# Ledger of designs, part 91: designed miniproteins, single chains, continued (5)

Each design is a single chain, and the fold is of that chain. pLDDT is the mean over its residues in the fold that is shown.

## One batch from the design tools (miniprotein)

Design m19154
Fold by ESMFold2-Fast:
Structure m19154 (fold): chain A 56 residues (1-56)
Amino acid sequence: SLQAQAAALRAQIKKTQATIDKLLKEGSSPSRITSEKIRLIGLQIDLDRVEAQIAA
């Protein structure tokens, strides 16, 4: 269902944000941090799309 997809995307967003925070604290490579930030943007776009379908 769209509700289940939205819930899964929110969980992935939360996990990805936590990963970015950890990588920043560890002083990980800028390229790794950038890759995770790009993933986060993609997940946010997917969530917006799914939420728009739920709202319709």
Scores: mean pLDDT 87

Design m19155
Fold by ESMFold2-Fast:
Structure m19155 (fold): chain A 74 residues (1-74)
Amino acid sequence: HHHHMEELKRKMKEQLNEEAQRIYDETVERAKKLYEEAKNGTPEQKKKLGEEIDKLVREANEKISELYEQAKSL
């Protein structure tokens, strides 16, 4: 009864945390790649790649925040 519900909540929290970690890891990997390309680019390329990195970080942060809020509510 109670044990089954607590186990379900833990499993859901684990899944949400796994999704958040996956988004984080993928975003870090992509940002690093864009950053390395930007280092060797023209000023125009640096600006465009910087905007792409900023967008990736913002979108990832929003999704991760939503997942953590859901996990906290469980």
Scores: mean pLDDT 80

Design m19156
Fold by ESMFold2-Fast:
Structure m19156 (fold): chain A 92 residues (1-92)
Amino acid sequence: SSAVRMYQARAEAAVAGLEEILARMEALGFPQSVIDRVRAALAQARGLLDVVRDPASSLQQKRDAAIHAESAETLVRMLYWSEVNLQRKGLS
């Protein structure tokens, strides 16, 4: 259905966004504790994408999984900008 395709695209975008942010954080030498948290968030988002892709999952389960994956990406993106701002102020 159109809704299933939309939730899959949203979850895939969230995973891709997390992979991009993780690679950027690693390249910039972010603290290992931060990298570990982002890796955990990426693993969780990948598990949520599996729920969206599972034909046995209900439409509600697919929707909730996509929303949770997007929330994980949003929180990690906020963490990235928070750390960048702290580094600019000499506080990180």
Scores: mean pLDDT 89

Design m19157
Fold by ESMFold2-Fast:
Structure m19157 (fold): chain A 65 residues (1-65)
Amino acid sequence: MLDVVREAADQLAEKVRAGEIPSDKEIKEMAKKISEKAKMPEGLVYEMLKSVIEDARAGRDPSAR
């Protein structure tokens, strides 16, 4: 469900803004857990989370791209 992915994306953005940038391994582990809950491909979830982290680091809202 998109809601689960968005909630996880918000959590990642909060960590990045707090100066805690997740490692690639942590992002992959999070993508796997979300994939199981949302029934989405793990690779797709991983790409979404990576985009959120990059946008948070750049000070951009992913929805504004």
Scores: mean pLDDT 74

Design m19158
Fold by ESMFold2-Fast:
Structure m19158 (fold): chain A 99 residues (1-99)
Amino acid sequence: DVEVLVARLIVRHALAPEIGDREALRRVEGLSDEELLARARELLAERGLEVRVEVTDEEVRITVTDTKTGETASISFSREEFKKLLEEMERELARVLAE
């Protein structure tokens, strides 16, 4: 799920400066999809950011809004690009957890 993938990235990047990349990845792996989505929303709200994920048959679009300025930035992934991103994340997790 694209929303869960994005949530994992947000939570991991928030934790890594405090507890290290390896432990951050382990914590993210231990969280449920619902917990990841909730924590990501909380972290984004604390920074004044809002994220929307739109999934179509052709693409996945992620839109980030700065709630202070109203500025938006969007990134689109094809289905193939999304699959590769997911594979890259799985490979990184396996590498770090292998130690």
Scores: mean pLDDT 71

Design m19159
Fold by ESMFold2-Fast:
Structure m19159 (fold): chain A 107 residues (1-107)
Amino acid sequence: SVEDIINRVIALEDELTARVTARLDAGDMDGAIALVEQYIAELREILKKTTDPELKKALETMIKSYEALREWLKEESDMNRARIRFESTMGAHRMLLEVLRKEVEKR
């Protein structure tokens, strides 16, 4: 179901948060960027299999957001700034997915 895909993406976002945070805490920016790139590829595969138009739009928005984050991280030398930007991105994605889940539940 659409709700099952949303719940799976939320779980993947939580796993990404833990892994990227650990890399940034270790001073491993290249490792953090690689994890974001891998996850963009995973979201693109989910998008290919998605038929719901609202979920497609949400996934496209998230992919563009992660692509922008990836490019920004390549230019960032401050790990604290990288962490704040990453956490802000994850928070925005969570709100987007929670709003979409509530709208799907009303269908």
Scores: mean pLDDT 88

Design m19160
Fold by ESMFold2-Fast:
Structure m19160 (fold): chain A 96 residues (1-96)
Amino acid sequence: AAPPVVSGVTVSPTTVKPGDTLTVTARFEGAARLVATVSDENGNIVGEADLDADGRATFTVPTDAKAGTYKVTVLGEDEAGNGGVSEPVSFTVEAV
């Protein structure tokens, strides 16, 4: 079976402070579930959010998050367990 396609990932706003909430949206085909993974500049996972059926999730930046450039990737899985991953999208966490 063809793996799911995940594309059109957006993050808004693209500049946030620790404790702020951002919105992740994605377009997808063939996925039964979507998970957004948020990683720091070293590739450490700092959070995950499940996207709804419309391809939307909200993520609250941890209050102890360090300033820097973070990345969001969205993984789509179909009912057979095939996975597809989006291109990463960057956002900035500002120092407080």
Scores: mean pLDDT 82

Design m19161
Fold by ESMFold2-Fast:
Structure m19161 (fold): chain A 64 residues (1-64)
Amino acid sequence: MTPEELAKAFEEFLKKADAETQARLRLFAERYSREATINLFAVFLIDPARAEALLDRAMAAAAA
């Protein structure tokens, strides 16, 4: 998958995701970067449980 295809897939995922998931991913992008969020989404496509654990850990670590 090219970076452009991955970015497009991420935008399509956001459109169908629930409001809670959208809000969490938006906060992650604002705190870290759009690239980091897209990379997290790539992990989600392979292993959703690992991606969720990474997101939870990142949000907990982002106390600053």
Scores: mean pLDDT 75

Design m19162
Fold by ESMFold2-Fast:
Formats: C-alpha cells, structure tokens, sequence
Structure m19162 (fold): chain A 101 residues (1-101)
C-alpha cells in the first residue's frame, strides 16, 4: 500500500507515546494520543475498518507486554468512541488532531 511506511511510523509513535503516558497514569494524555493516532490515519486515507484493526492490534501487543492496564485500555476505548461520535456529527469531516508533545 502507498501509505504503508507512514502507517508503520504512526503505529510505532503511537505505541511509544501510549506506553509513556500509561507509565505516568496520564489519562488525559492517553485520550489525546489515541485521538491523534485515529486522526492521522484518517487524514492519510486509511479506511475506518483498517484503523480499528490497527488500534486493536496495538492494544493487544501493549497489554501482552504489561505496558497497558485494563484501566488504560478502557480510557483508550472511550477516546476512540468520542472520536467516532465526532466523525458521525461532522459527517466524516473530523478536525485534524496532532500528537501531543
């Protein structure tokens, strides 16, 4: 796929930033990171079905490594639901959300 290299970089960045935020128990930053990841993939033209699959794969990997607690996963799922609601309300014109520092 034309965006494969960009998607791989985003997945790596998402994993790194999520692990850092989870270690600090910064739930607000976990939400921001999750929404930024979904926004970036959507802006690259990645289909929603593939975005959901990528999100679930990252959550599964980090949970197996002990980097995400059940509480962290719940926060991530809530952030994803908030992003999907925004997508529905904007008729697919979700604003671009960049990764936090």
Amino acid sequence: KKYKNEVEKLVDLFKEKLAEAAKKKDHEKIKEITKAFLSELYSLGVPFEEIVKLLEEVLSELAKEGLLSDEDIEVIRLAALEFLELYKETNGKVPYIEFPK
Scores: mean pLDDT 78

Design m19163
Fold by ESMFold2-Fast:
Structure m19163 (fold): chain A 98 residues (1-98)
Amino acid sequence: VEELKELQKRLEELAKRSRELGYTDIARVAEGGVELIKDAIEGKLTPQQVANRSVALVIEASAVEYFAKTEEERRLAQEVRDLILEAGKKAIEYLNEK
C-alpha cells in the first residue's frame, strides 16, 4: 500500500501544478488518477474496474498530449499517463494480494 500512497501524492502534486499553470484537462486526468488509487485502497473497486478506469484515464492523457500546444503541457500529460499506468498495475496487484 506504501507504493500506491506514493503514486497518489505524485499525482496530487501534478494535478495542483497543472491547475496553477492553467492546464485544466491534464489536471482533471491526474485528479481522476488520485480517486482511482483512493477507491482501490478503500476496497471500492474490483481489479477489472481498476483496469477499465486506468485505461480510460490513459486514453484521456494521451489525447491531451496529442493536442498540447506547449512542451510543458505535453511533458505533464506524458508524466500523468505514465503514473496512471503504474498506479493501475500496482492497484490490481494490491487487490489480488488482499
Scores: mean pLDDT 86

Design m19164
Fold by ESMFold2-Fast:
Structure m19164 (fold): chain A 82 residues (1-82)
Amino acid sequence: SAADAFAAEMRRLLIEFYEAIVAGDLEAARRTVEEIVALARRHGVPEDGIEAFRADAERLLELAEKDPEAAKALAREAIAAL
């Protein structure tokens, strides 16, 4: 179904985002955030949900700048939970 395809694509992009953080590639992580936002908008996710995701992603990216090892640990846990 279209909903199953959306869920699979969203999961793939979320894994890509966290893998970029694990790799220390914050430019790739930021690009993947924009792909996630674009996908969510195309599928009618409410803007408050998109803003909440952006805020959460930016907090993790800020942590990655300050404490890369803590951010990588959180990213690995997030991948394991997906």
Scores: mean pLDDT 91

Design m19165
Fold by ESMFold2-Fast:
Structure m19165 (fold): chain A 97 residues (1-97)
Amino acid sequence: MTDEEIRELLKKYGLTVDDVKEAALKLAQRLDFQVAIEQIERTDDPVKIVRNVAKLLGISREEAVRVLYALKNDRLDEAIRILEEAGVSPAAIEKLR
């Protein structure tokens, strides 16, 4: 998935820069990733945040957008489901509960 395809997907889900930042911060805080929290706070590009979340969790960029969308809507249960289906480690999933 290209950076342009990520931007179009974010538009499709109605995710603003602030939505992406807030959702990514919630995720990083639950995972206790202090370095990720600091990087997200300093990032002004939502595509870069999506790329970093996908890399951090070992998931696709599309899956990362879906997780951030679920978190924006306070649907932690749905975010966990997406991550489990994407093959994220059980240890990381437990930190999100």
Scores: mean pLDDT 82

Design m19166
Fold by ESMFold2-Fast:
Formats: C-alpha cells, sequence, structure tokens
Structure m19166 (fold): chain A 67 residues (1-67)
C-alpha cells in the first residue's frame, strides 16, 4: 500500500485538518488499514506529540509495516 493511499484513508478519519489526527482517529484509521491493535498502538506511541499525530509521518511509518 502506498503512502498516498494511506493518506487518503487517514483523511476520512481526520476532523477539519487532514494533516493532524487525534490518537483515537489515528487508531481507527490504522485498524481500517489492516494493522493489528498492538501494531497501531505501538506506531501511535512512536509518532504522537502532545496527543496529536502528523498524518504524513504516520502514513510513511504505516507503509513500512504494510509491505
Amino acid sequence: MSVKEILEVLAKYAEIDPTVLSEEQALAALLDLGLSREQAEALIREVSKDGKVDSLELAERAAELLK
């Protein structure tokens, strides 16, 4: 799955700003992409800053796991 395809899925879970997700929005999106809850939670812990997740960084890291 490409970074672009992952970003399109993340945008469906984002509120008004598709470049930033809450941890809850990121978890829902990663589960939709086929990651396990454990993989999704671990990835969110790595990329989360102040309870927020950057969509591009999340998409790039998720793409590596989905290879």
Scores: mean pLDDT 79

Design m19167
Fold by ESMFold2-Fast:
Structure m19167 (fold): chain A 62 residues (1-62)
Amino acid sequence: MTRGERLRKRMEEAGLTVEQLAVAAGISPETVRAYIEGKITLTPEQEARVEAAVEAFKAAKQ
């Protein structure tokens, strides 16, 4: 399973849209889409922001 595929699954579990993740992580929606499609690699800084955003939304959805 690619990193992008794992992110997509985590987004579905959290009920998180591409637009919501992009805003929360401070990156473009296009960048989020490209990453989940396996077209690009995120920088470590972008990955950290994405991880923090997903965790925050998962906590809010419990």
Scores: mean pLDDT 79

Design m19168
Fold by ESMFold2-Fast:
Structure m19168 (fold): chain A 72 residues (1-72)
Amino acid sequence: MDIYIVKATFESKEAAEEAKKKLLESELGKKIIGVTIIGNTLYVATKTEEDAKEIAEFLSKLPGTLSVEIEK
């Protein structure tokens, strides 16, 4: 089964933690199979490319987001 990783880099670790909280409290939270923060970067694992694109769009609109990319 393919896994897609959304990688979002934020201005601060606090911004990444807040983004993680908002994402998990949203309708997209149920599409997430794993989430980790390393420094200022949030990594979100999901099962489909469509879910990864929705998560990337959500994260790109949050304050303090510097970059968002999808890895396979």
Scores: mean pLDDT 84

Design m19169
Fold by ESMFold2-Fast:
Structure m19169 (fold): chain A 75 residues (1-75)
Amino acid sequence: EDIEKAVEIAKQLGLPEEVIEAIRNNDREKVIELLTKVLGIPEKLARILLDKGPVYLMNFVYRLKTKKKEPSPNK
């Protein structure tokens, strides 16, 4: 479940296929290395986020990559 959801987020972000495959294979070290290189996320932070789960990490990455203003939930 978590891995599939993380893969979906990675696909939405247009991340390299290598990153998507690392997530799908639950290759923690590979995911950390690739995200550090591709997105400039500090290794320590990437490790902490991935420790909480691949979906948690991908949600963090999603928020970093999507530079759209938050639509106000005012309504």
Scores: mean pLDDT 73

Design m19170
Fold by ESMFold2-Fast:
Structure m19170 (fold): chain A 78 residues (1-78)
Amino acid sequence: SLPEQISSESGRIVYDAGAPLPLVAKVSSTAYEAASQGLSPEEIGRRVRDVLLEGGVPEDTAREVSRRVTDAVTQLLS
């Protein structure tokens, strides 16, 4: 399903950025829930950024990684 693809791709992006596995799992779960609710790519990216910030990722890195998530979700919805 599309939520599963969004979840998987969001988790991959965060994993590739060097986040620890528990944080990758939290991002994947959050992206799945947001996508299942029909939220926009921007809102999915914002929720991912919030998870990264709460997980202790620096603001500049969280912003860049969440931008990549927003871009990937936008491509999946095209």
Scores: mean pLDDT 88

Design m19171
Fold by ESMFold2-Fast:
Structure m19171 (fold): chain A 89 residues (1-89)
Amino acid sequence: MFKLLSREELLEGSEEAAKTVPGIIKQVQQKIDQGKKDGKLKQTLDDNIKYLDKLIEETENEITRSFLAMLRAIEKIMLDNLEKKEAKE
């Protein structure tokens, strides 16, 4: 199911992921923190999901794509939990 990568492709992919993924995590977390302060958390989570979807489509690096997909899933869980809290309040 996954493409078999060469040792060099795995190393390069891992290095790019190590440089790219932490920056993306920091950006989405900063947006969440700002959204909490502004009372726009739901909109911020939706915007983060759309941003990550775009990055996943544009990413040629399979390792980076996998991390972005996991991050996107976490953002979606946060959005779903927020919607459940709104339904109870």
Scores: mean pLDDT 77

Design m19172
Fold by ESMFold2-Fast:
Parts: structure tokens; sequence; C-alpha cells
Structure m19172 (fold): chain A 85 residues (1-85)
């Protein structure tokens, strides 16, 4: 259902934040990319904005650790979602 997709996108975005907090850069980007794809497929503005916010938080965490490449990748996800939501 659409609600199950919304819930999955939110869970994946929260997992992405957790991975970023642990310094697991590849897992953070992978989880956030999956959350982005599902959020866009739902067409739900609230979940799109929620995932965009999680991607931005994850980017800030990565940047604070000196991982500018991961931060830039997460910022692109957030920017793309902001344009859609």
Amino acid sequence: SRQQQIDEARRLSQQGVAYASRGDSDSAVRSMTRAQQIAVQTGDTDVIRSVAGSARISSRIARSRGDDDTADRLDRISDQLTQQG
C-alpha cells in the first residue's frame, strides 16, 4: 500500500541518519538513495520533505567528520527532493 511505502521511506531515511552518525558513509548514502526513490514514487509531499530533511542532517554529520564527498552526495539527494516536494 501507499502507507507501507511511506513508512518504508521514513525507516530507510532514519537508518541513513544512523549510518551517517556511525561513520558508515556507503550505507548512509545507499539507505538515503532508496528512501528518495520510494518517497518520490509515493508522490507524498510530507514524506518527500521528511526524507529531504534526513538527507540534509546526514550531510551535516558527514561534513562534521571531514567526509566532504559523502556530505556532497547527501546534499544532492536533499536538493533533488526539495525540488520535487
Scores: mean pLDDT 90

Design m19173
Fold by ESMFold2-Fast:
Structure m19173 (fold): chain A 115 residues (1-115)
Amino acid sequence: SRMTRGRIGQIVREFLEELGDKLAEIREKSQSDEEFEENAKKYFDEMLDELIKQLEEEGYSNDEIVELLERLIKELQRYKAKYAESDDPRKKVIARVLDEAIKKLNERIKELKEK
């Protein structure tokens, strides 16, 4: 089950769309930036764990999963840069959430490379 570049792009797009929708939902339900950041981080951790588990169950290699996660990091870095440059405090909070997401992705890549 070799993952094509097209399949990587599809999975990354679907993951980012789901993440964006969920971050908007968590933002609306949160009473503070701290609550938003905590809930967003927890959801991202769960979403990432489920993605990796699904890809492993589909028989993709650790190298293929790493390639997908590296692509996801590049997209999140672009969004983070855009939000971090804003003078809007709400956008700076999103930039912090994305920074934590990138950190978690790098940790999972390291674990997969050590397998």
Scores: mean pLDDT 86

Design m19174
Fold by ESMFold2-Fast:
Structure m19174 (fold): chain A 93 residues (1-93)
Amino acid sequence: SAAEVLTWTTRALVNLVDRLSAEQQEALVEALRPLMERARAGADPEEILEEIEEVIMEVVGLSREEIRELGNDEAGANARVAAEAGLTLAAPP
């Protein structure tokens, strides 16, 4: 579904955000926007996810396998969101 595409893409970006320059962040937003619009318009979610993976590969320089791991890392994304919101259960020393 479009919701699954958005959720996966959001997880991948959350797990990448601390590794991205401002220029890379801008490039990803611009490149991913039309893909999100196509997903919302009813395009095949699997085809859109493949195109999202290719865009992230080109901008960030990671392998497809590494990007898939980031999009599937729900625990990592949740931990990053919690840290940004100041909800970290384990305070760093």
Scores: mean pLDDT 75

Design m19175
Fold by ESMFold2-Fast:
Structure m19175 (fold): chain A 80 residues (1-80)
Amino acid sequence: HMLTEEERKELISLFKKAVDAYMEGKDEEAEKIYNEMIERFPELADKLKKVFDEIKKAIDAGDYERVNEIYLKFLEELEK
């Protein structure tokens, strides 16, 4: 259930790339990266889906402060 240090770094890197892609309006690229994360970390699939649904809603609303809040909260959860 606990990620290794290497797996955590990989997940954080992919997560950041997907968020950046969504923020840039590169939805197809973001979806591809999101699917790679789900495939690589299936145990986190439900968590990743909820987090990305919240991020997409925040981006659609133009609430980039909220996007950053969701991102930082996810990172904190991965450290614990």
Scores: mean pLDDT 80

Design m19176
Fold by ESMFold2-Fast:
Structure m19176 (fold): chain A 93 residues (1-93)
Amino acid sequence: GKSEELKKQAQKHLEEAREKIKKGDGEGALKHIRKAIQLALQLANLGDKEEAKKILEEAIKLAKEVAEKFPEYKLEAEILIGLARIALAVIDL
């Protein structure tokens, strides 16, 4: 169904973010992290809250790694961490 498609897309973006980090591409990693967060919000809206939370938690972990390894992107990474944390806080409201 739609939730399964969104979940697969989010997982693909998280994996691509990991590969971008390994290759030294902080900007590319953040683009994929942002897409994963957007897909997680769509999953939450469809009622798949538990899967959305897992994606958001992994996105936060990867954005923290970007902030640590790529100082040029630290601010953008911290903004994404903040947005994902807000999403996690309100997802059960």
Scores: mean pLDDT 90

Design m19177
Fold by ESMFold2-Fast:
Structure m19177 (fold): chain A 107 residues (1-107)
Amino acid sequence: SRLEELYRRALSSDPEVARRGLTELATSEDREAQLRAAEAAIELARSSDPGQVEAAIEAALILSNSEDREVQERALEAAMEVLRGAEDRGLILRAIGAVLRAMGGLL
């Protein structure tokens, strides 16, 4: 399916392919696609590749704006995974922003 194809692309070792796949999933109106984007973002957040980690935080920021509580909770999890491994100040600040936004939606 298109969803499975996009999920596979989101998990690509090529950060540009991963970013495109993640962005399409994260901006989808489909709850299942948004949840798949969050799962992929959590996996990429654990990567040693800084481009994949950047794709993860961008997806978490998009997903943090979702009206769905489970999507917001998964976005928070992805942002927290970035914070756990991040050494770059810019990524840390963006991840903190995503955490705060997702928490705001959950309150």
Scores: mean pLDDT 81

Design m19178
Fold by ESMFold2-Fast:
Structure m19178 (fold): chain A 98 residues (1-98)
Amino acid sequence: SKEVEKKLIIAQFLYIAAVSGYLVAKKALENPKVSKEKKLKLLEEAIKDVEIAIEKLEEGREFARKNGDSETVKKLDEMRKDLEKLKKELEELKKEVE
């Protein structure tokens, strides 16, 4: 349905945004000219973006499930698992910087 397509597009956009924030935070960690305060802020922002993306993927998954779209459910589940791994990595990196 058009509604499933809209949910999928939003979830995909937020997934890309979360992955981009993760990469920005990781690059900042490698740069000795970036302050500890700025590194922590970027990690916290990246964690928040990942959490928002996971929530929207779960919403999209449930909508796809109710519409019998098993392929979209599978795709959204894989994206969610990827983001959960990124969140754990970001949380560990934050502990190391603190």
Scores: mean pLDDT 86

Design m19179
Fold by ESMFold2-Fast:
Structure m19179 (fold): chain A 93 residues (1-93)
Amino acid sequence: MLSERVIKDAKDLLKGNEKAFLRVIVLANLGLEVPEEMKAAIALYLHEGLGLDPETIARELNAMGVKVTVDEVEELVKKGREFAKKNNIKIPK
C-alpha cells in the first residue's frame, strides 16, 4: 500500500509542482530511495506535460541523480499514466 505522502507527492509531480520536484532531487542526491510512483509521475509529466522524448527524460533524470535507462523511462511513463488515470488526474500542457 502506498503511503498517503507518496501518493500526494506523485499527484503534485504530475501537476508540475516545483517543490515536489525539489523533494525528489534532494532524496536522490542524499542517496535516499526515490519511490517508484514519484519516478513514474516525473517521467509522465516530462513526457506529456513538457513533450520530452524518453532518451531526453533518461538523461535529465540521471543528471538529477535518479538512475534510469531509456527502457525504464518508457515503463515509468506507462506506470505514471495508469496512476494518473486511477486518480483522475489530467496532465497540464
Scores: mean pLDDT 79

Design m19180
Fold by ESMFold2-Fast:
Structure m19180 (fold): chain A 95 residues (1-95)
Amino acid sequence: DQEELVAKAREAFRKSLPGYKVLEAAKKAGLTSSAELPEEEKKIVAEGAAAFKEFVALLEQLPEEKKRELAREIGLELADILGLSEEEKEKIREA
């Protein structure tokens, strides 16, 4: 069931976001290494990495058309997190 796989992939990606946001915030604060993070934040990053690995494994089970659809959706969500302009988001929508 492709719909179920897409839903599971979306959930795994969602679970990876806290770790990604921690790393992005640390980078903006001038931290050069994840080793400088507090232990609790390191755990969030590790959990996010595990969730991202699960996301990739689920993505590989999807046919190419569904991979492209999900990649576009995720690209827009990442663009929001990265603070990309509406023009950049439009390019992702058109791709």
Scores: mean pLDDT 73

Design m19181
Fold by ESMFold2-Fast:
Structure m19181 (fold): chain A 65 residues (1-65)
Amino acid sequence: SDVDLALALIYVAIGNLDEKRGDYEGALESYRKALEILRGLPPSPEVQALIADVEKRIKEVEEKL
């Protein structure tokens, strides 16, 4: 639903803020929550692009830990 997509985007925003603060563990947790929500949504090009972006952010954060 649009509400679930909005929630996923909120978790991405929280992850971005945590990453800017140097809280890589917090960023990783928030990005993973966003990914779980996005993977539960009906497949679409927009959702697939967001999943790919979040997966890339997770890998980049994991490399800093």
Scores: mean pLDDT 87

Design m19182
Fold by ESMFold2-Fast:
Structure m19182 (fold): chain A 89 residues (1-89)
Amino acid sequence: SHMEEEELRRKEKETEELIKQAQDLVDLALKYANLPAAEVQRLQNLLEEAKKLLEESKVAPPEQREKLLEEATKKAKEVIDWLQQLGLS
């Protein structure tokens, strides 16, 4: 429906903003935080998975788009939450 497509567009924009925030925090961490290589790899993998899910949501049927956006949001938030616990904003 038209309302479902509008809600999905809104969620897509929110997911894009969260991924951008996560990317900016990862970039800050790489410049200023002395993170173990394993943690850097984990955060970069989560961020790449979030980006992939967002891209997949753009070509998915409506019933799958919301689920893909929710998973992308989850992964981006995991990156943000972990880095914010280290004092990065």
Scores: mean pLDDT 85

Design m19183
Fold by ESMFold2-Fast:
Structure m19183 (fold): chain A 58 residues (1-58)
Amino acid sequence: DGNKRRGEEAAEQILEITKEFPEEGEKLAQRALDSSRGVNGFVVMEAEGLAKKLKEES
């Protein structure tokens, strides 16, 4: 199931963000859970961009 694998990768990225930014991580996690399809790619890219920006500022 391709969607399952992409969802798992998205969840791992979100968990990484949640360690430092729990509110932002929760929002992305909710989007991934609510959208069983189509959101994985955008959620991953959004999570990676957010993590990079916030980590650079920390």
Scores: mean pLDDT 60

Design m19184
Fold by ESMFold2-Fast:
Structure m19184 (fold): chain A 77 residues (1-77)
Amino acid sequence: DDIEALVKGQVALARGNKEEAYKWFKKALLGDNPLVAAMAGAIIKQEFSDEVYEEALKDVGEKLKRSIDKIADWKLP
């Protein structure tokens, strides 16, 4: 779940495990919830770097293309 991924990421950060935190935030970023994805992206940008954010965003772009068919009826008539 997108929200669970955000929570797991925060717990990993609190524990000092940035590598695990990144995995959870990236999972939230690759989810279908744009608000949660935006929050995860902002955290990645702030806690890591713009470069890491851009690399994560490329995977989102590929996954989002595959998800367009699922959400087309919701946002794209």
Scores: mean pLDDT 71

Design m19185
Fold by ESMFold2-Fast:
Structure m19185 (fold): chain A 99 residues (1-99)
Amino acid sequence: MEAVKEVAKAIEEIAGLSVEELLEKIESGEIEVKEAVKILLKAQQRVAKKYGLGLPESVFQEQLEKLEEQLEKADEKTKEEIREKIIEILRELLEALEK
């Protein structure tokens, strides 16, 4: 439960938006799928580092660059599937924050 709150806080610090606002902007198309993925991964990495489980910064940056390249090459169906998964993750975070 604490990890959920830490991830939500990291998202706010990285995006400058609440989890709810981020979800709304992704659903409206104001935030692209690749940017949403980068925000979530950066938030997870920040929390993981607090527990000594984060990747080295250089390795993390290389993985982000590869993922960004893969997302740019992905077809529209794959991008939509990723978008739906991001929305689901953010909704689950919001639900967990209410508990």
Scores: mean pLDDT 79

Design m19186
Fold by ESMFold2-Fast:
Structure m19186 (fold): chain A 85 residues (1-85)
Amino acid sequence: MEAEKLKKEGEKIKAKGQEIVDATLALNDSALSEQPEIRNKALEAFLESLKKYGSSATNENAALLPLELGEELIKKGEELIAEGE
């Protein structure tokens, strides 16, 4: 089968994982702020990244930390890219 398809799939998964990591770090930074406006905006960005992943925050993934989830997606994407080589 076409190695290029594995590379493209891996790149998409890696990009989704990176968006979750970036949004989670921004949310964690905003948690140190006493300003609720900053926290609310960071939370919205984080929830948008999870919606793009398609996991729709269900009980099955509720125990997994968002940063850990994002890092696992990045790793999975990199593995698929390597398999496509």
Scores: mean pLDDT 68

Design m19187
Fold by ESMFold2-Fast:
Structure m19187 (fold): chain A 96 residues (1-96)
Amino acid sequence: MDARAEELGRELEKLVERGEGAEALEFAERVLRLLREMRAAGESVEARRRRVEELIREAGVPERAARLLLEAVETPDPREAELLIVEAALEWTRAQ
């Protein structure tokens, strides 16, 4: 049982119930799909970092959320990357 995943899931559910964070959640899902595709293609960490940094600039992601997204790029663990991306969406919503 992953207590961190359960806690992030509960916080995510609260945002959805409040009708908040839709933009942050949509962006997070987009980054998650991109990173999955780039990992499947064997793209380097540097290539993944450049692509995610470009998306962060285009969307105007808050610095705290941007740091979590970049950690998700650098981690070798796809599961840890997914958790970091969810944390980034929560931090972006809190920055509003």
Scores: mean pLDDT 80

